# Designed miniproteins, single chains, continued (4): the designs that were tried, part 7

Each design is a single chain, and the fold is of that chain. pLDDT is the mean over its residues in the fold that is shown.

## One batch from the design tools (miniprotein)

Design m12210
Fold by ESMFold2-Fast:
Structure m12210 (fold): chain A 119 residues (1-119)
Amino acid sequence: LKLGIFYFDQGKYNEAIEAFKKALEIDPNNLFARYYLARSYEELGQKDEAISEYKKILSLYPAECSTIYPIPRINSVEDYDESKCEILSEEEVTPENAICNPQVIVCNAKARLQELENE
């Protein structure tokens, strides 16, 4: 997972895709890895693959995005701390830990999917 984040941050999207696919082989329900896999496809212009992965996120976790105020945007992986994700409660959303929250990931995936389907 950390290796995939490193490649994504460096703009090495093909290497990021391979690293995130490996993470998903270990944990198929890892929403964070699937979200960044979709983002990596999107950055490479592989819109169909990105749409497919975003739809998989929504199928795994059909959360109500209207219950989250405000929804933090996942703009950067620089502040990602994997160790904080293990203790994070779904009821406790902080800016520092927002990227680890499944509902934040699902709602960001839904927003990205809507943008891609409109283009």
Scores: mean pLDDT 63

Design m12211
Fold by ESMFold2-Fast:
Structure m12211 (fold): chain A 77 residues (1-77)
Amino acid sequence: APSVAELREAVDTRLAAEMRSLGKSDAEIEAQRLATLVALEAREAGLSDEEIIERIIEALEAAGYDELAERLRRQAA
């Protein structure tokens, strides 16, 4: 199984590439960082990809990133 460090690096690399491609704002970068941390924590807890997405959406809504949470929910549906 991949280590926590390997999972973290893979997720960071993927998100950083997308952020660079989309020219994300500081607020969006902060939201992606939150999403990354939540995803890693959920993955360590053994949650499924669908459960991880749900946790990310909940965390983004709680932090006030409602637009990003709604966008992710639409993509997951």
Scores: mean pLDDT 72

Design m12212
Fold by ESMFold2-Fast:
Structure m12212 (fold): chain A 74 residues (1-74)
Amino acid sequence: RREELAAEAERKAQEYIDKANKVSKEGEDTVARLEAEGASPEEIEAVRQKYEDELNKLLDEAGRYYARALSLRG
C-alpha cells in the first residue's frame, strides 16, 4: 500500500505541475492582452508579479508531493 500512496502523491504533484503550466500560459496571455490595451507598465508588472507568486505556490506544492512520494518509495 506504500507504493499506492506514493503513486497518489506523484499524481497530486503532477496535478500541481499541470496547474502551474496553465497559470503560466494564462499569465502570458493576460500580460499580452494588457500590453495591447495600453495598460500602464506598473499595472503590467503588478499582474506579472501576481501570476509569478501563484506559479511559485503551485510549484512549491508539487515539490512537497514529489518529496512525499520519494520518501514513501524508500
Scores: mean pLDDT 84

Design m12213
Fold by ESMFold2-Fast:
Structure m12213 (fold): chain A 69 residues (1-69)
Amino acid sequence: AVAEEVRARLEAAGLEETAVRMAKLVELEGLDAATGRNLEHMALRGYSLEEIAEALGLSPETLAEVEAV
């Protein structure tokens, strides 16, 4: 699944906490593989969860659920 791929790639990069939150974001929003890949690239470049959510046009409710993980 896209969420599992995103998690595995970010964990491999040493971003364990980010991996959990980004995988949750992919699951909640039902993101496709291309969007998941863009999210990975942003996370690897040090963008915050808030910056990624803004770039993807995500709702405040989704961001709050992801931050709770």
Scores: mean pLDDT 78

Design m12214
Fold by ESMFold2-Fast:
Structure m12214 (fold): chain A 68 residues (1-68)
Amino acid sequence: DEIEKEVRDTLEGKRSSEDSAARKVAEEAVLRRLTYEQLPVEELEALRKELIENELGKLVEEAKRREE
C-alpha cells in the first residue's frame, strides 16, 4: 500500500541516518489514510501513533537485515 511504500522508500534511501525522517514520512502517510476515513483529529492521532510505531519498527528491522 501507499503507506508502506512511502515509509519503505524513505528507510531504504536514508535508513542509517534518517530514522526520524522515516518516522515523519510514516506519520504523514498514516495520517492521510486515517483522514480518508473521516475521523476526528483526536482519533486520528491515537490510531496513527499505534500504526506508525508498529509498521515503522517492522520496516526498520527489514531495512537493517536487507542492508547488512
Scores: mean pLDDT 60

Design m12215
Fold by ESMFold2-Fast:
Structure m12215 (fold): chain A 63 residues (1-63)
Amino acid sequence: MDPVLRDDVALLYGAGMTLEEIAEVLGISVDEVRELLKQMGIDLDAPPVIPPELREEIVKLVK
């Protein structure tokens, strides 16, 4: 089951689905989807790169 789940997770992620959507489609937890992707070399724990432009817009939104 695990090899088939990894292939399904990789396919759905490659199609642009979110972790929550993949978890719902496959009937597993978001945490399991995340772990399967990490095992396949997809690092979802990488911090998001916030460009300086977005930081300025976020600050403006709070005002």
Scores: mean pLDDT 67

Design m12216
Fold by ESMFold2-Fast:
Structure m12216 (fold): chain A 90 residues (1-90)
Amino acid sequence: SKSEIQALLVAEFVRLGVPQEEAQELATELVEGLDALQLATIREFYSQGPRTETEVLHLLTEIGRPDLAERLTELLTDLGVQDLKRAVLA
């Protein structure tokens, strides 16, 4: 189901270093926009085991979400995470 894939994506994004709240938002946005075939593609992608950042970015681009690939890259960058925290605290 979408909920199962969403939970899987949250866990995988957190494993890659995305903070929990941002991982939840990114996963929710991703699954809301996808059809059954695209969701099945994500499930099959992760069925072969854990994936690297590069592999996940390629998947997001392939399913037509390069915008989310860019956002994931920003969230995984130490400098980007530090800048986001600074902006929230200002």
Scores: mean pLDDT 77

Design m12217
Fold by ESMFold2-Fast:
Structure m12217 (fold): chain A 77 residues (1-77)
Amino acid sequence: GLAEELQRAAEAGDAEEAIRYGEELAKVLIPELSESVLSLVDALRRAVEAGDEEAIRRQLRLLAGLARSILDLERTG
């Protein structure tokens, strides 16, 4: 699913794919989770535009963690 693809992209360090899957995932989530995903996607996009390697790594790590949490919710809900 989209959360699995987001986790995979984020763990691979693929910022472009993480942004893409994050935006698509946000469209199907409840508002609270959607806002969390979009906030991290926006931060990642800004980090990429700024060339801030440390910020890119941080945002990807946070997106991977959020994607794992969403997957756990999907499996237990």
Scores: mean pLDDT 84

Design m12218
Fold by ESMFold2-Fast:
Structure m12218 (fold): chain A 103 residues (1-103)
Amino acid sequence: SALEEAKQEALAVIDSIVKEALKIFRDNPAVQAQIQAIYSDSVLRIREAESIDEIVDIVRETAEQFIALVEKEAPDEAEKFKAHVEEELKKFEAFAEKLKEKA
């Protein structure tokens, strides 16, 4: 279904963002714990989502949380991380709109 395809792509996008954040914080266990908490919450919310629009909102909110975390804890990495996240979001939002046309 379009909803299940949106969930799978959303999880892939969040996984990409998490992997980049974990690379930045490889030597910071406290921030890694915060990353895992945000990730776990986003996975649960995505799995329970009932519409493509809800999934898009969850991915945007989760991305904003990761950007805020990097801006606070690793400000020198923030601009590059934000650019990566914004590119991933743009691709995901385009994918989600195409799925809505077929739903």
Scores: mean pLDDT 89

Design m12219
Fold by ESMFold2-Fast:
Structure m12219 (fold): chain A 57 residues (1-57)
Amino acid sequence: DEEEKIVEKLEKEGKIKKIQEVLKKYGENGVTAKQIAEAAGISQATASKYLKYLKSL
C-alpha cells in the first residue's frame, strides 16, 4: 500500500519519532498534517497519508 511504503520510509529516516513527539504535544488540541510536515521535514501530502494510516489502525 502507498501509506505502508510511506511509513517504512519515515521509519528508516528516523522521522516517525519526530511525528510521535508532535502527536504527544498536540494530541488533545488536534494535530494537523501541516504540524507533522513541519516537525518531520516532510510534505503535507506525506503527512496527510501518514495521519490516514494512523486512523486506520
Scores: mean pLDDT 73

Design m12220
Fold by ESMFold2-Fast:
Structure m12220 (fold): chain A 110 residues (1-110)
Amino acid sequence: MAAEAAEEVARLAREKGAAGVAALAESAAGLARDTEDEEALRALLEGAEEAKRYVEKGDFERAREALAEGIGRAVRLRLLALGVPAEEAEALGRGFREGALTAGDRADAA
């Protein structure tokens, strides 16, 4: 479900010429395929569903933010499940969120 939702966002974003959103959605789909953690999958699904609503409205900036938030939250939740301390898991989740947004900006510039 989460991977399919993210793949659909990537498809819609490509149809609209939103390269950054498409790249982030493809990243989210990849993470969803590589995880079995239900809380992380839920975070990715929620991010993809929110991003789809923004893509349909032409709000690509908020779509990128929704996907990046889902990615960051999924990373944080997986680290917490592995016993990483909350402060470290939150810092790493934020780093992944910021990295995803930066990658999206670069895709839009290309």
Scores: mean pLDDT 84

Design m12221
Fold by ESMFold2-Fast:
Structure m12221 (fold): chain A 86 residues (1-86)
Amino acid sequence: KVLRPDDVLPLTPIAKERTGKETLTVQELIDLTVELAREEVAKEKGKPVEEVTMEEVLDYIIKKEEEANGNNLDLPTPLLMQKLAS
């Protein structure tokens, strides 16, 4: 099934905590997830958010989604890769 940016998805616990919402659009979830992952990786590695690679963001997202629910792992990750490849 093809996901659209306007599709509404259930959130990971981290996203729920940050937004106070139960659901976000696919685009909003992607943007939030990348922002959160970049901030956390930047803090842990002591580098600017702009220097956080997509590999580091992806690894962080995968780990957090697997811990939280696992079943939504593929939805934001493929769309993030698609946007970066475009």
Scores: mean pLDDT 61

Design m12222
Fold by ESMFold2-Fast:
Structure m12222 (fold): chain A 87 residues (1-87)
Amino acid sequence: STEFYDVTSDEESAKLLELGKEAVERNEEDDEAAAEEFAKRVAEWVYGKPVEELTPKDGLRALLDLVKKRNPDAAEADIEAAEKKIE
């Protein structure tokens, strides 16, 4: 089984930070556009689909999938709250 403290967890965190910084830099005067692009880019990375086929909703689901993967026995209430907001 994969250890909770493996290198892939650090790489996932670094990738999320990178995608967030890039989205903000490309949309520095529009926080909503930055958030939307960040979400789509996360979904592109996680699901491997072209960004033009993705919605911000797909990105929010991808973020929840990553959080759940890192915390399989925790954050259930936060995941449920986020899922309800995505619907």
Scores: mean pLDDT 67

Design m12223
Fold by ESMFold2-Fast:
Structure m12223 (fold): chain A 85 residues (1-85)
Amino acid sequence: SELFKEILIGWAIRFAREHGLEDMAKALENLKKKDPEVAFEAAYAIQLLRAGKYDEAIKRLKYLVEKYPDNEDLKIVLEGAEKLA
């Protein structure tokens, strides 16, 4: 549902800020405005990271960067996630 997507994305933005990753948080906010489906996929990967599923989280974010190579916000999210892994 749209509400669940908004909740997960909002959680991921707060999670990034709480870990001092302000560039990652801003990148997630930009993704939410531009493409909420892509933002949701990125936020889901961050949730996997929090659950200790580091390899799966990074693979999912790398796939998104490969699928959308001109999306600088996805690259920033991947860089932030790699710092937490």
Scores: mean pLDDT 89

Design m12224
Fold by ESMFold2-Fast:
Structure m12224 (fold): chain A 62 residues (1-62)
Amino acid sequence: LVEALRAALALRAPRETVEVDGARTSLDAERARAINAAAKAMMDAGMSPEEVALIVRELLAE
């Protein structure tokens, strides 16, 4: 699960870096932190790794 979450976050970050270096990278980091925290909270609440991965991918597609 953690692998899928990190892969999805990495797909977002490279695209932002191409457009605007410093400012976009900082925004990406904050967004990545929020998504990671939410995923951990969901797993701690008893959600399956598969369910958490689907939710994270939907959030990134937004």
Scores: mean pLDDT 59

Design m12225
Fold by ESMFold2-Fast:
Structure m12225 (fold): chain A 66 residues (1-66)
Amino acid sequence: MLEEARRAAREGPEAAAKLLGELAKEKKEASEEALTLLLETLGGDREGAEEIAREIMEAREKVKKK
């Protein structure tokens, strides 16, 4: 997972957003380090990163509650 996050970070914010969406939908395990790297890549802005993190967590909870 961390290697995939590093690849997405190199490609830029669009790739990072896509990988985060896939992690939320597919219940893939992601280390805290990988999630932090992807969120920082999406904006480097902690405020924006918090909103994205909240959306991902909500998506994961909905998948668990099926």
Scores: mean pLDDT 61

Design m12226
Fold by ESMFold2-Fast:
Structure m12226 (fold): chain A 112 residues (1-112)
Amino acid sequence: LEKVRELLKRAKRVLLVDDNELIANVLKEALESRGIETAVATTGDEALELLDTEEFDLVITDREVPGGTGAEIARRARERGIPVLSFAPPEVAREWGADAAASKGLLLALLS
């Protein structure tokens, strides 16, 4: 929990990966209300393209999205030195090498 707060406090620009546009938009609005610029990807291919072309301080990713997995997105982010927050269960997130794990509801509560 403290690590999630620390990552959010230090973040200035976030890549948010979630195939549910409604949830992604709610989280984007919450992040931007805190002054965190947020780019949204709804597919794995879009997320990987954004990671290759733009700069981010934090990646927040769902477990699975069309065209990719959270594990692949996390690996690409880590290769670039970008910390990863995963919506996967802590055990799964740890296997990916994610820096922290949280549910979407917990993240929204922390941002509200």
Scores: mean pLDDT 80

Design m12227
Fold by ESMFold2-Fast:
Formats: structure tokens, C-alpha cells, sequence
Structure m12227 (fold): chain A 90 residues (1-90)
């Protein structure tokens, strides 16, 4: 679910914000990056968001990109595992 993913991502980002004492300007750009990532549904779209924000906040852009890409890949792996299990239950 998109809302659940966004909630968890926001919680993770709030934790990083507190840990690294991000400025208001950095937080604003970070929130824009999160919103763009929320709209990204494919690996190509996720990469485009990373490219857009890497120059403004390279470290945080990498964290957001990696987190979203990992979540997408884990969903794909889960789907493949489910298909394998179904096939074995012949």
C-alpha cells in the first residue's frame, strides 16, 4: 500500500532529520524529493527523481533513492516467490 510505504519512509526521514540536524531549507527540498518519489512507480522514474535531487542533497538523495528502489525490488522478489510456491503446489 502506497500510504503505508509513505508513512514508513516519512518516519525514517524524520529520524534522519533529527540525527543530522537538517536545516529548514534542506527539509523543504527533502520533502519535495519524498513527494516526487511517492509519484514514482518504476525504476526509471525513481532514478529520474534521484538525478533531480542528487546535486541539491547528494547524501540524502542517495538514501531516498536506495530505500525506494530496495522496496520496489523486494516487492518484485515477493511476487516471484509467490509464483514459485504456487507452481510447486501442483
Amino acid sequence: REAEYERRLKELIEKYKEKFNLTDEQIKVFNEAIEDLRKAETEEEIRAVYEKYKDKMPRFAEILYTNKLTALKLREIGDEVDAEIAAQRA
Scores: mean pLDDT 66

Design m12228
Fold by ESMFold2-Fast:
Structure m12228 (fold): chain A 85 residues (1-85)
Amino acid sequence: SEKEKIFEETRERGLELEKEGKKEELLELRKESAEKLLEIYKKEGIEEIDLEMMEKAVEAMKSNDDPEKVVEEIQKEAEEIEKKK
């Protein structure tokens, strides 16, 4: 499927960039991949709560230049949703 191709291409390129220490390019690749996947999930009609999580994750990636801050923001968002269960 189109999603699987995006996952595979992003994974392979991501691993290469990670080995090269290209943190900025790795972050940008993750942002692009996340945006493409979010668009596909919106068209497929995923659950509202999962869609909200994905939208927040994409926004966090777009607003941060530091990969560590992006990971921290995503983790914080996941913990916040866990507390609302």
Scores: mean pLDDT 65

Design m12229
Fold by ESMFold2-Fast:
Structure m12229 (fold): chain A 73 residues (1-73)
Amino acid sequence: MKDTPLGHALDKLGTWLATNPDRQPDPALLEEALRAAEAGDYETAAALVEKGLRNLVPGPPRFDALERLKRFL
């Protein structure tokens, strides 16, 4: 990953998704992170990914959201 706040947040997200099949970051927060990144606000996108990692919900890993966010690195 690139040595940026978003890069570090996505590295943590990737590790979480690979090792935790039962609980994931809130999909709504990951969608907000994607909208922030699309607007060019990578600082807010990184903060929303980190917030998602603190607000876990039951569900399958969202590798689709990770791959979409990685396109902004």
Scores: mean pLDDT 81

Design m12230
Fold by ESMFold2-Fast:
Structure m12230 (fold): chain A 71 residues (1-71)
Amino acid sequence: GKEKLVEELRKQAEEAEKLLEANRDLMDPVSAEAGLEMLELAREGRVEEALRLVAERNKQPLSKIEEVLAE
């Protein structure tokens, strides 16, 4: 159920956080911020919102987010 998804995302979030921390300079700021937001949602147990953010990021080009941040 949802508890299994929360456990899986929590584990993935821990791994992703370590990768982001170690390789932050190798990532675009937009991608890094999106990753951190996803990790925060996963840590709060907001699994559906974290998954929707991941799905939206994969489907939607980050150009729109970058345009907003450029302001």
Scores: mean pLDDT 61

Design m12231
Fold by ESMFold2-Fast:
Structure m12231 (fold): chain A 74 residues (1-74)
Amino acid sequence: MRESLEFLAANPEITREVLAETEVSPVAREILEAAADGDLDRALALVRRASPEDLQELGTAVRKAEARARERAA
């Protein structure tokens, strides 16, 4: 999870694009926003309070962001 949040913080433009395109829970959205802002402490604190369903939606958004980053690198 920490590595996923660090990836999102390193790629703020992609993270914000995924946020604009993807329907996620309010908690997952708040985590993605915190990561995009580079606030990893806040993002990690939110992850620790998140439900398993919130974390599943977060995981889907992370995979979408990673796929997009790979396509831009290739």
Scores: mean pLDDT 81

Design m12232
Fold by ESMFold2-Fast:
Structure m12232 (fold): chain A 74 residues (1-74)
Amino acid sequence: SLKDLLAAISKAVEEMAAAGKVTGAEVVAVYDAMQEIQKNKITDPEEIMKVIRSRVKNPELLAAIEKVLKEHEE
């Protein structure tokens, strides 16, 4: 479900922040992207990544989120 996917993205971002790989501003950018995704009920993985890429520029963070999307694909 979209809720489970957003929870998985949140967990991955929190793990990267704990490892010092992302800034607080990048965490906020992901949360803003997730809020837009939820508000617009975007469920397509490609469209989800497009929204995230519009707000997030960190390539390691983008790769981690893309991996979560592929692992959640039904």
Scores: mean pLDDT 82

Design m12233
Fold by ESMFold2-Fast:
Order: structure tokens, then C-alpha cells, then sequence
Structure m12233 (fold): chain A 89 residues (1-89)
């Protein structure tokens, strides 16, 4: 699925940015770029937007979260979104 692959690729790029110590704005820009690249696919855009919202909300609520804790949250959300995307196909 194009949607599943987009979620996986975006999550891996975000994970690398988190582990590299990139700012929250730089991390969110990765997801925003992925959304723009998939603007012609409403389903893919929907799931990438949900990924951005959930990650941004987590970082805002848990400002003391380590890079490893942020990655664990990202991986959990990505797995949930992949399962939902597979069910909508």
C-alpha cells in the first residue's frame, strides 16, 4: 500500500531526526514535507496528519521525554496507523 509505505518511510525519517537531536520544528517539518508529497492521496495525507498531531501533542505534554521515549511513542503510533490503513484498503 502507498499509504502504509508512506507511514513507514516518514516514521523512519522522524526517528533518525529525533535520535540526531533535531528540534521539534525540524521533526514536524519532515512530516509536513511528506504530507505535501502525498497531497494527491487523501488517505495517505489523513494518516500522515494524524501522525503529526499525535507526535506534536506528545512532545507538548511530555516536555521531559528522552529521545528514546519519543522514538518509542513514534513507533507505537506508526504501528497503530499502519494497522488502521491496512483495514481501510
Amino acid sequence: SKTVEAIKETAERVKEAILAGKSVDEILDIILEAIKENEDNPLTKKYLEELAIRLHTYIHIEPNASAEEKVAFLEKVAEELIKKAEEEE
Scores: mean pLDDT 87

Design m12234
Fold by ESMFold2-Fast:
Structure m12234 (fold): chain A 66 residues (1-66)
Amino acid sequence: GMGAEAGRRGAVAAARAAGDPVLAGQLSRKSGEESGHPEGGRRAGEAAAKAPDPAQAATAVANAPI
């Protein structure tokens, strides 16, 4: 649901800000699994990991289908 997606985006952005794109990817994937969208979670994690900064990571996650 939207609540789970918002929480995922926050967690991914925080992990990315800490300089841990692997953790960002793991958190996004786990959230996708919990919301019933594992493929979307994986895609969002990959997009966040490739972003140059936390704000761009959040934007990339927002544009990923979940």
Scores: mean pLDDT 60

Design m12235
Fold by ESMFold2-Fast:
Structure m12235 (fold): chain A 60 residues (1-60)
Amino acid sequence: MARERAEQAIKALEEAVKAGKISKDFADPIIRGLRQLIEDGADPVTLERAAQGAEEALKL
């Protein structure tokens, strides 16, 4: 569940960049961080917090 949320956050950031809603320079570090956490098998709490941060960044 937490990993799926992080993956959805990555997709949302990529779509926002494509739509011109946020800059690639802003989104790239967040996407990279989320991918790293997924690859490292980070705990669900860490993944959910990171995904929530990305979701909040998307609203700005």
Scores: mean pLDDT 80

Design m12236
Fold by ESMFold2-Fast:
Structure m12236 (fold): chain A 67 residues (1-67)
Amino acid sequence: MDKRRQEAIRVGKEVAKELGIPEGAAVAMALAAAGLLSDDTARLVARSYGLTDEQIQQALAKAKALL
């Protein structure tokens, strides 16, 4: 569990750097991509950071590609 969570957090930080989005939003999407967080919860977190649906979709796709 912890190693997979650490990997998802690392991927989320990389996604944040590549897309220029807040780290907390990108990490939430990476956790969802890893199956450690529900998609609904991750999208709520990302929207709370002001991300558009397009940015959320890009972050999720990038996280899945890097995992």
Scores: mean pLDDT 84

Design m12237
Fold by ESMFold2-Fast:
Structure m12237 (fold): chain A 80 residues (1-80)
Amino acid sequence: SEISKELEREIKQSKNKELALSFAIFYLMAMQIDKELEGKLSPEEAAKFNQLLKQAVQAIDNKDFEKAIEYLKKAVELLE
């Protein structure tokens, strides 16, 4: 998606990739809450989303930024 491409571009161009990835996670968490409040996210989709965010956080902790981007792109697709 265009959002996934923009997210990857912004992270890759950032001087601090860890901080950029952290901001992306906060943004996606806000989107998840909005979708849940609107009743547009099933419990199964919410569980998958939360698993992807956990995997992204673990990848960031391991400084595997490419893997973190991959998980966040998959999380974005669940919210679209």
Scores: mean pLDDT 83

Design m12238
Fold by ESMFold2-Fast:
Structure m12238 (fold): chain A 111 residues (1-111)
Amino acid sequence: AVPSREETLRRLDVAIRALDRAIEKVEQSPDLTPEQKQAVVEALREARDELRKIKADLESGKLTPEQALDRFNQIAVRLGRKLMEHLTDEERDVVFSILNEATAEALAEAA
């Protein structure tokens, strides 16, 4: 079943907050080089900006909840692919740990 507009907006807000937190955590990480930080932060900022646009388009009625979720899923897949393409297994573990922590913190704020 397609979630309500309100539920879809809440999911987008959590994702946007999670990406904002992840960007800060990546920039502060001692386990990533400056070059790796730049590449990861750029990918996260791009995903965040796309999610903000989806949220705005859903709020204005330009997108249905179903269309917003489809675009959200496409952004998540694309972000995951970008993070996998140029990182070692160890670097990926660091980045995904950061994303998991950021998501948990964003979800706790939404509760």
Scores: mean pLDDT 85

Design m12239
Fold by ESMFold2-Fast:
Structure m12239 (fold): chain A 97 residues (1-97)
Amino acid sequence: SSAAAKKEAELEKIFERLAKLALELAKIFEEEGKEELAKKLRELAEKTLKKDKEAFKEAVELILKYYKELAVELGVATPEEAEKDAEALKKKILAKL
């Protein structure tokens, strides 16, 4: 059906965008001296581009962990608010799988 084709196309775009975000975050981690995290994000990005759903989920977890740390560090959210926001974003993103 056309609906199934649209869902597949949307999912492919989400995987591509998340992989690009993971690669950009890996550059930031490398500049911050976080070499192991940068390497892991690049490996997860490569697997995500190959439509690995588990790699996609792990990349989401790492991106959201960084979001939580950054939001608290910059004073834009409390730890509890950042956790709630991250869980809401995770649920919304993973619902597209």
Scores: mean pLDDT 81

Design m12240
Fold by ESMFold2-Fast:
Structure m12240 (fold): chain A 74 residues (1-74)
Amino acid sequence: LDEALADVFVERLGISRERARRIVENLRELTGGDLSRLTLEKLRQALEAEGITVSEEELREILRELKRVVEEAA
Protein backbone atom coordinates (compact mmCIF):
# COMPACT_ATOMS: atom_id res chain seq x y z
CA LEU A 1 0.00 0.00 0.00
CA ASP A 2 2.64 2.60 1.05
CA GLU A 3 4.67 2.04 -2.17
CA ALA A 4 1.49 2.37 -4.31
CA LEU A 5 0.67 5.66 -2.54
CA ALA A 6 4.27 6.85 -3.03
CA ASP A 7 3.94 6.09 -6.79
CA VAL A 8 1.03 8.60 -7.02
CA PHE A 9 3.26 11.39 -5.64
CA VAL A 10 6.26 10.42 -7.82
CA GLU A 11 4.11 10.42 -10.99
CA ARG A 12 1.99 13.51 -10.17
CA LEU A 13 4.67 15.75 -8.61
CA GLY A 14 7.90 14.50 -10.25
CA ILE A 15 9.53 14.13 -6.82
CA SER A 16 11.96 11.44 -5.64
CA ARG A 17 10.61 8.21 -4.16
CA GLU A 18 12.39 9.13 -0.89
CA ARG A 19 10.35 12.37 -0.62
CA ALA A 20 7.16 10.53 -1.67
CA ARG A 21 7.67 8.01 1.16
CA ARG A 22 8.00 10.89 3.66
CA ILE A 23 4.67 12.31 2.42
CA VAL A 24 3.00 8.89 2.89
CA GLU A 25 4.46 8.74 6.43
CA ASN A 26 3.02 12.24 7.11
CA LEU A 27 -0.40 11.06 5.83
CA ARG A 28 -0.33 8.04 8.14
CA GLU A 29 0.43 10.30 11.12
CA LEU A 30 -2.31 12.82 10.20
CA THR A 31 -4.93 10.03 9.75
CA GLY A 32 -3.89 8.04 12.84
CA GLY A 33 -2.97 5.17 10.49
CA ASP A 34 -6.50 5.02 8.97
CA LEU A 35 -5.95 6.24 5.41
CA SER A 36 -9.73 5.98 4.70
CA ARG A 37 -9.96 9.18 6.82
CA LEU A 38 -7.78 11.09 4.34
CA THR A 39 -9.17 14.56 3.60
CA LEU A 40 -8.13 17.41 1.31
CA GLU A 41 -6.92 19.37 4.39
CA LYS A 42 -4.73 16.51 5.66
CA LEU A 43 -3.26 15.94 2.19
CA ARG A 44 -2.41 19.67 1.95
CA GLN A 45 -0.70 19.55 5.39
CA ALA A 46 1.32 16.43 4.44
CA LEU A 47 2.55 18.11 1.24
CA GLU A 48 3.33 21.43 2.99
CA ALA A 49 5.48 19.55 5.55
CA GLU A 50 7.71 18.56 2.58
CA GLY A 51 7.69 22.11 1.12
CA ILE A 52 5.25 21.23 -1.67
CA THR A 53 2.40 23.55 -2.70
CA VAL A 54 0.00 22.63 -5.52
CA SER A 55 -3.21 24.14 -6.90
CA GLU A 56 -6.55 23.25 -5.30
CA GLU A 57 -7.48 21.41 -8.54
CA GLU A 58 -4.27 19.31 -8.53
CA LEU A 59 -4.77 18.60 -4.81
CA ARG A 60 -8.27 17.23 -5.55
CA GLU A 61 -6.92 15.04 -8.39
CA ILE A 62 -4.19 13.62 -6.13
CA LEU A 63 -6.76 12.96 -3.37
CA ARG A 64 -8.97 11.05 -5.86
CA GLU A 65 -6.06 8.79 -6.92
CA LEU A 66 -4.97 8.19 -3.30
CA LYS A 67 -8.52 7.23 -2.24
CA ARG A 68 -8.74 4.81 -5.19
CA VAL A 69 -5.44 3.16 -4.15
CA VAL A 70 -6.61 2.86 -0.52
CA GLU A 71 -9.99 1.35 -1.59
CA GLU A 72 -8.23 -1.18 -3.89
CA ALA A 73 -6.06 -2.31 -0.93
CA ALA A 74 -9.06 -2.86 1.37
Scores: mean pLDDT 81

Design m12241
Fold by ESMFold2-Fast:
Structure m12241 (fold): chain A 80 residues (1-80)
Amino acid sequence: MTVNIKLSDGSVYTLENVTPEEVVERLKLVLPDDTEVTVTLPDGTKKTVKVSELGELLKEVPEGGTATIEVKKEDVLKNL
């Protein structure tokens, strides 16, 4: 799948050909597990989940699908 990580400062990081597990591992490097993020699924559904719950939600995205994850810049422990 493709994932766009959008920060509140307008920065966007695109991950292509990733699994749900790879997305969670990447975000856990920069965000605490209890951080809330807003996910927009390919069908346009928006859900707010904790990073620890993100992997299960992203399993709903097909391999060729795109999801967007919105993150507050202030919640980032270090630069992405």
Scores: mean pLDDT 76

Design m12242
Fold by ESMFold2-Fast:
Structure m12242 (fold): chain A 64 residues (1-64)
Amino acid sequence: GVVAVGVEEGADAEAARAEALAAGAEAFVEVVPRGESVEGGALRVAARAEAETGLPVEARVVLP
């Protein structure tokens, strides 16, 4: 399955990512608030998450 992890709070997102990985997550989706840049913040967080977990990570913008 795919687990969505927010990029709004770094420490909280890291803890949630670690717990999801321990529970057997197969992929991650970094969710960026509408006001944030996908090219900037989301891509950096997605690249870091891929390096840390070894799983594919995609960045998305949440639209209300």
Scores: mean pLDDT 52

Design m12243
Fold by ESMFold2-Fast:
Structure m12243 (fold): chain A 91 residues (1-91)
Amino acid sequence: SEAERVIEEAHRLWKETVERFDKLYEEALKLGDKEIAREAAILTVATNLRVVGVIEIARYDPEQARRDLEEVRRWSDENIAKLEKKIEEAK
């Protein structure tokens, strides 16, 4: 079903995004930058909440869940890019 496809995509996005934020968290810790590390941790929590929202909506409105998933994808890419830039500037 469309709901099942959106849920599967949401789980994949969650795993990929959390792994990317975790990597940035570890890089920030190696640089001694506690502020960037804290930001990465907060973005991981935000990712969990946003993905859960997509999964819950998919059970009721799969078309809205797909739009929400694409919004989470854009949000994730933008925040990963911002955090990567902060890490490069901290080197």
Scores: mean pLDDT 89

Design m12244
Fold by ESMFold2-Fast:
Structure m12244 (fold): chain A 65 residues (1-65)
Amino acid sequence: MPPVLSPGEIAGRAARLYYEDPELAAAGLEAARVSSDDPEDAATALGIELARQGLSPEQARELAE
């Protein structure tokens, strides 16, 4: 089976995306809200929300663990 990323790793990557491309991150957050039952989409949404509140990708990663 392919490897699965931890929620912290997914959230950290999503937070980083918000700082690099906030428009694309906003679209990703909307998509994740539609599929909120998926744990990976939930971790992505969490990472973007934490980045919107001014947290670093590292802080988002720690909080999502």
Scores: mean pLDDT 72

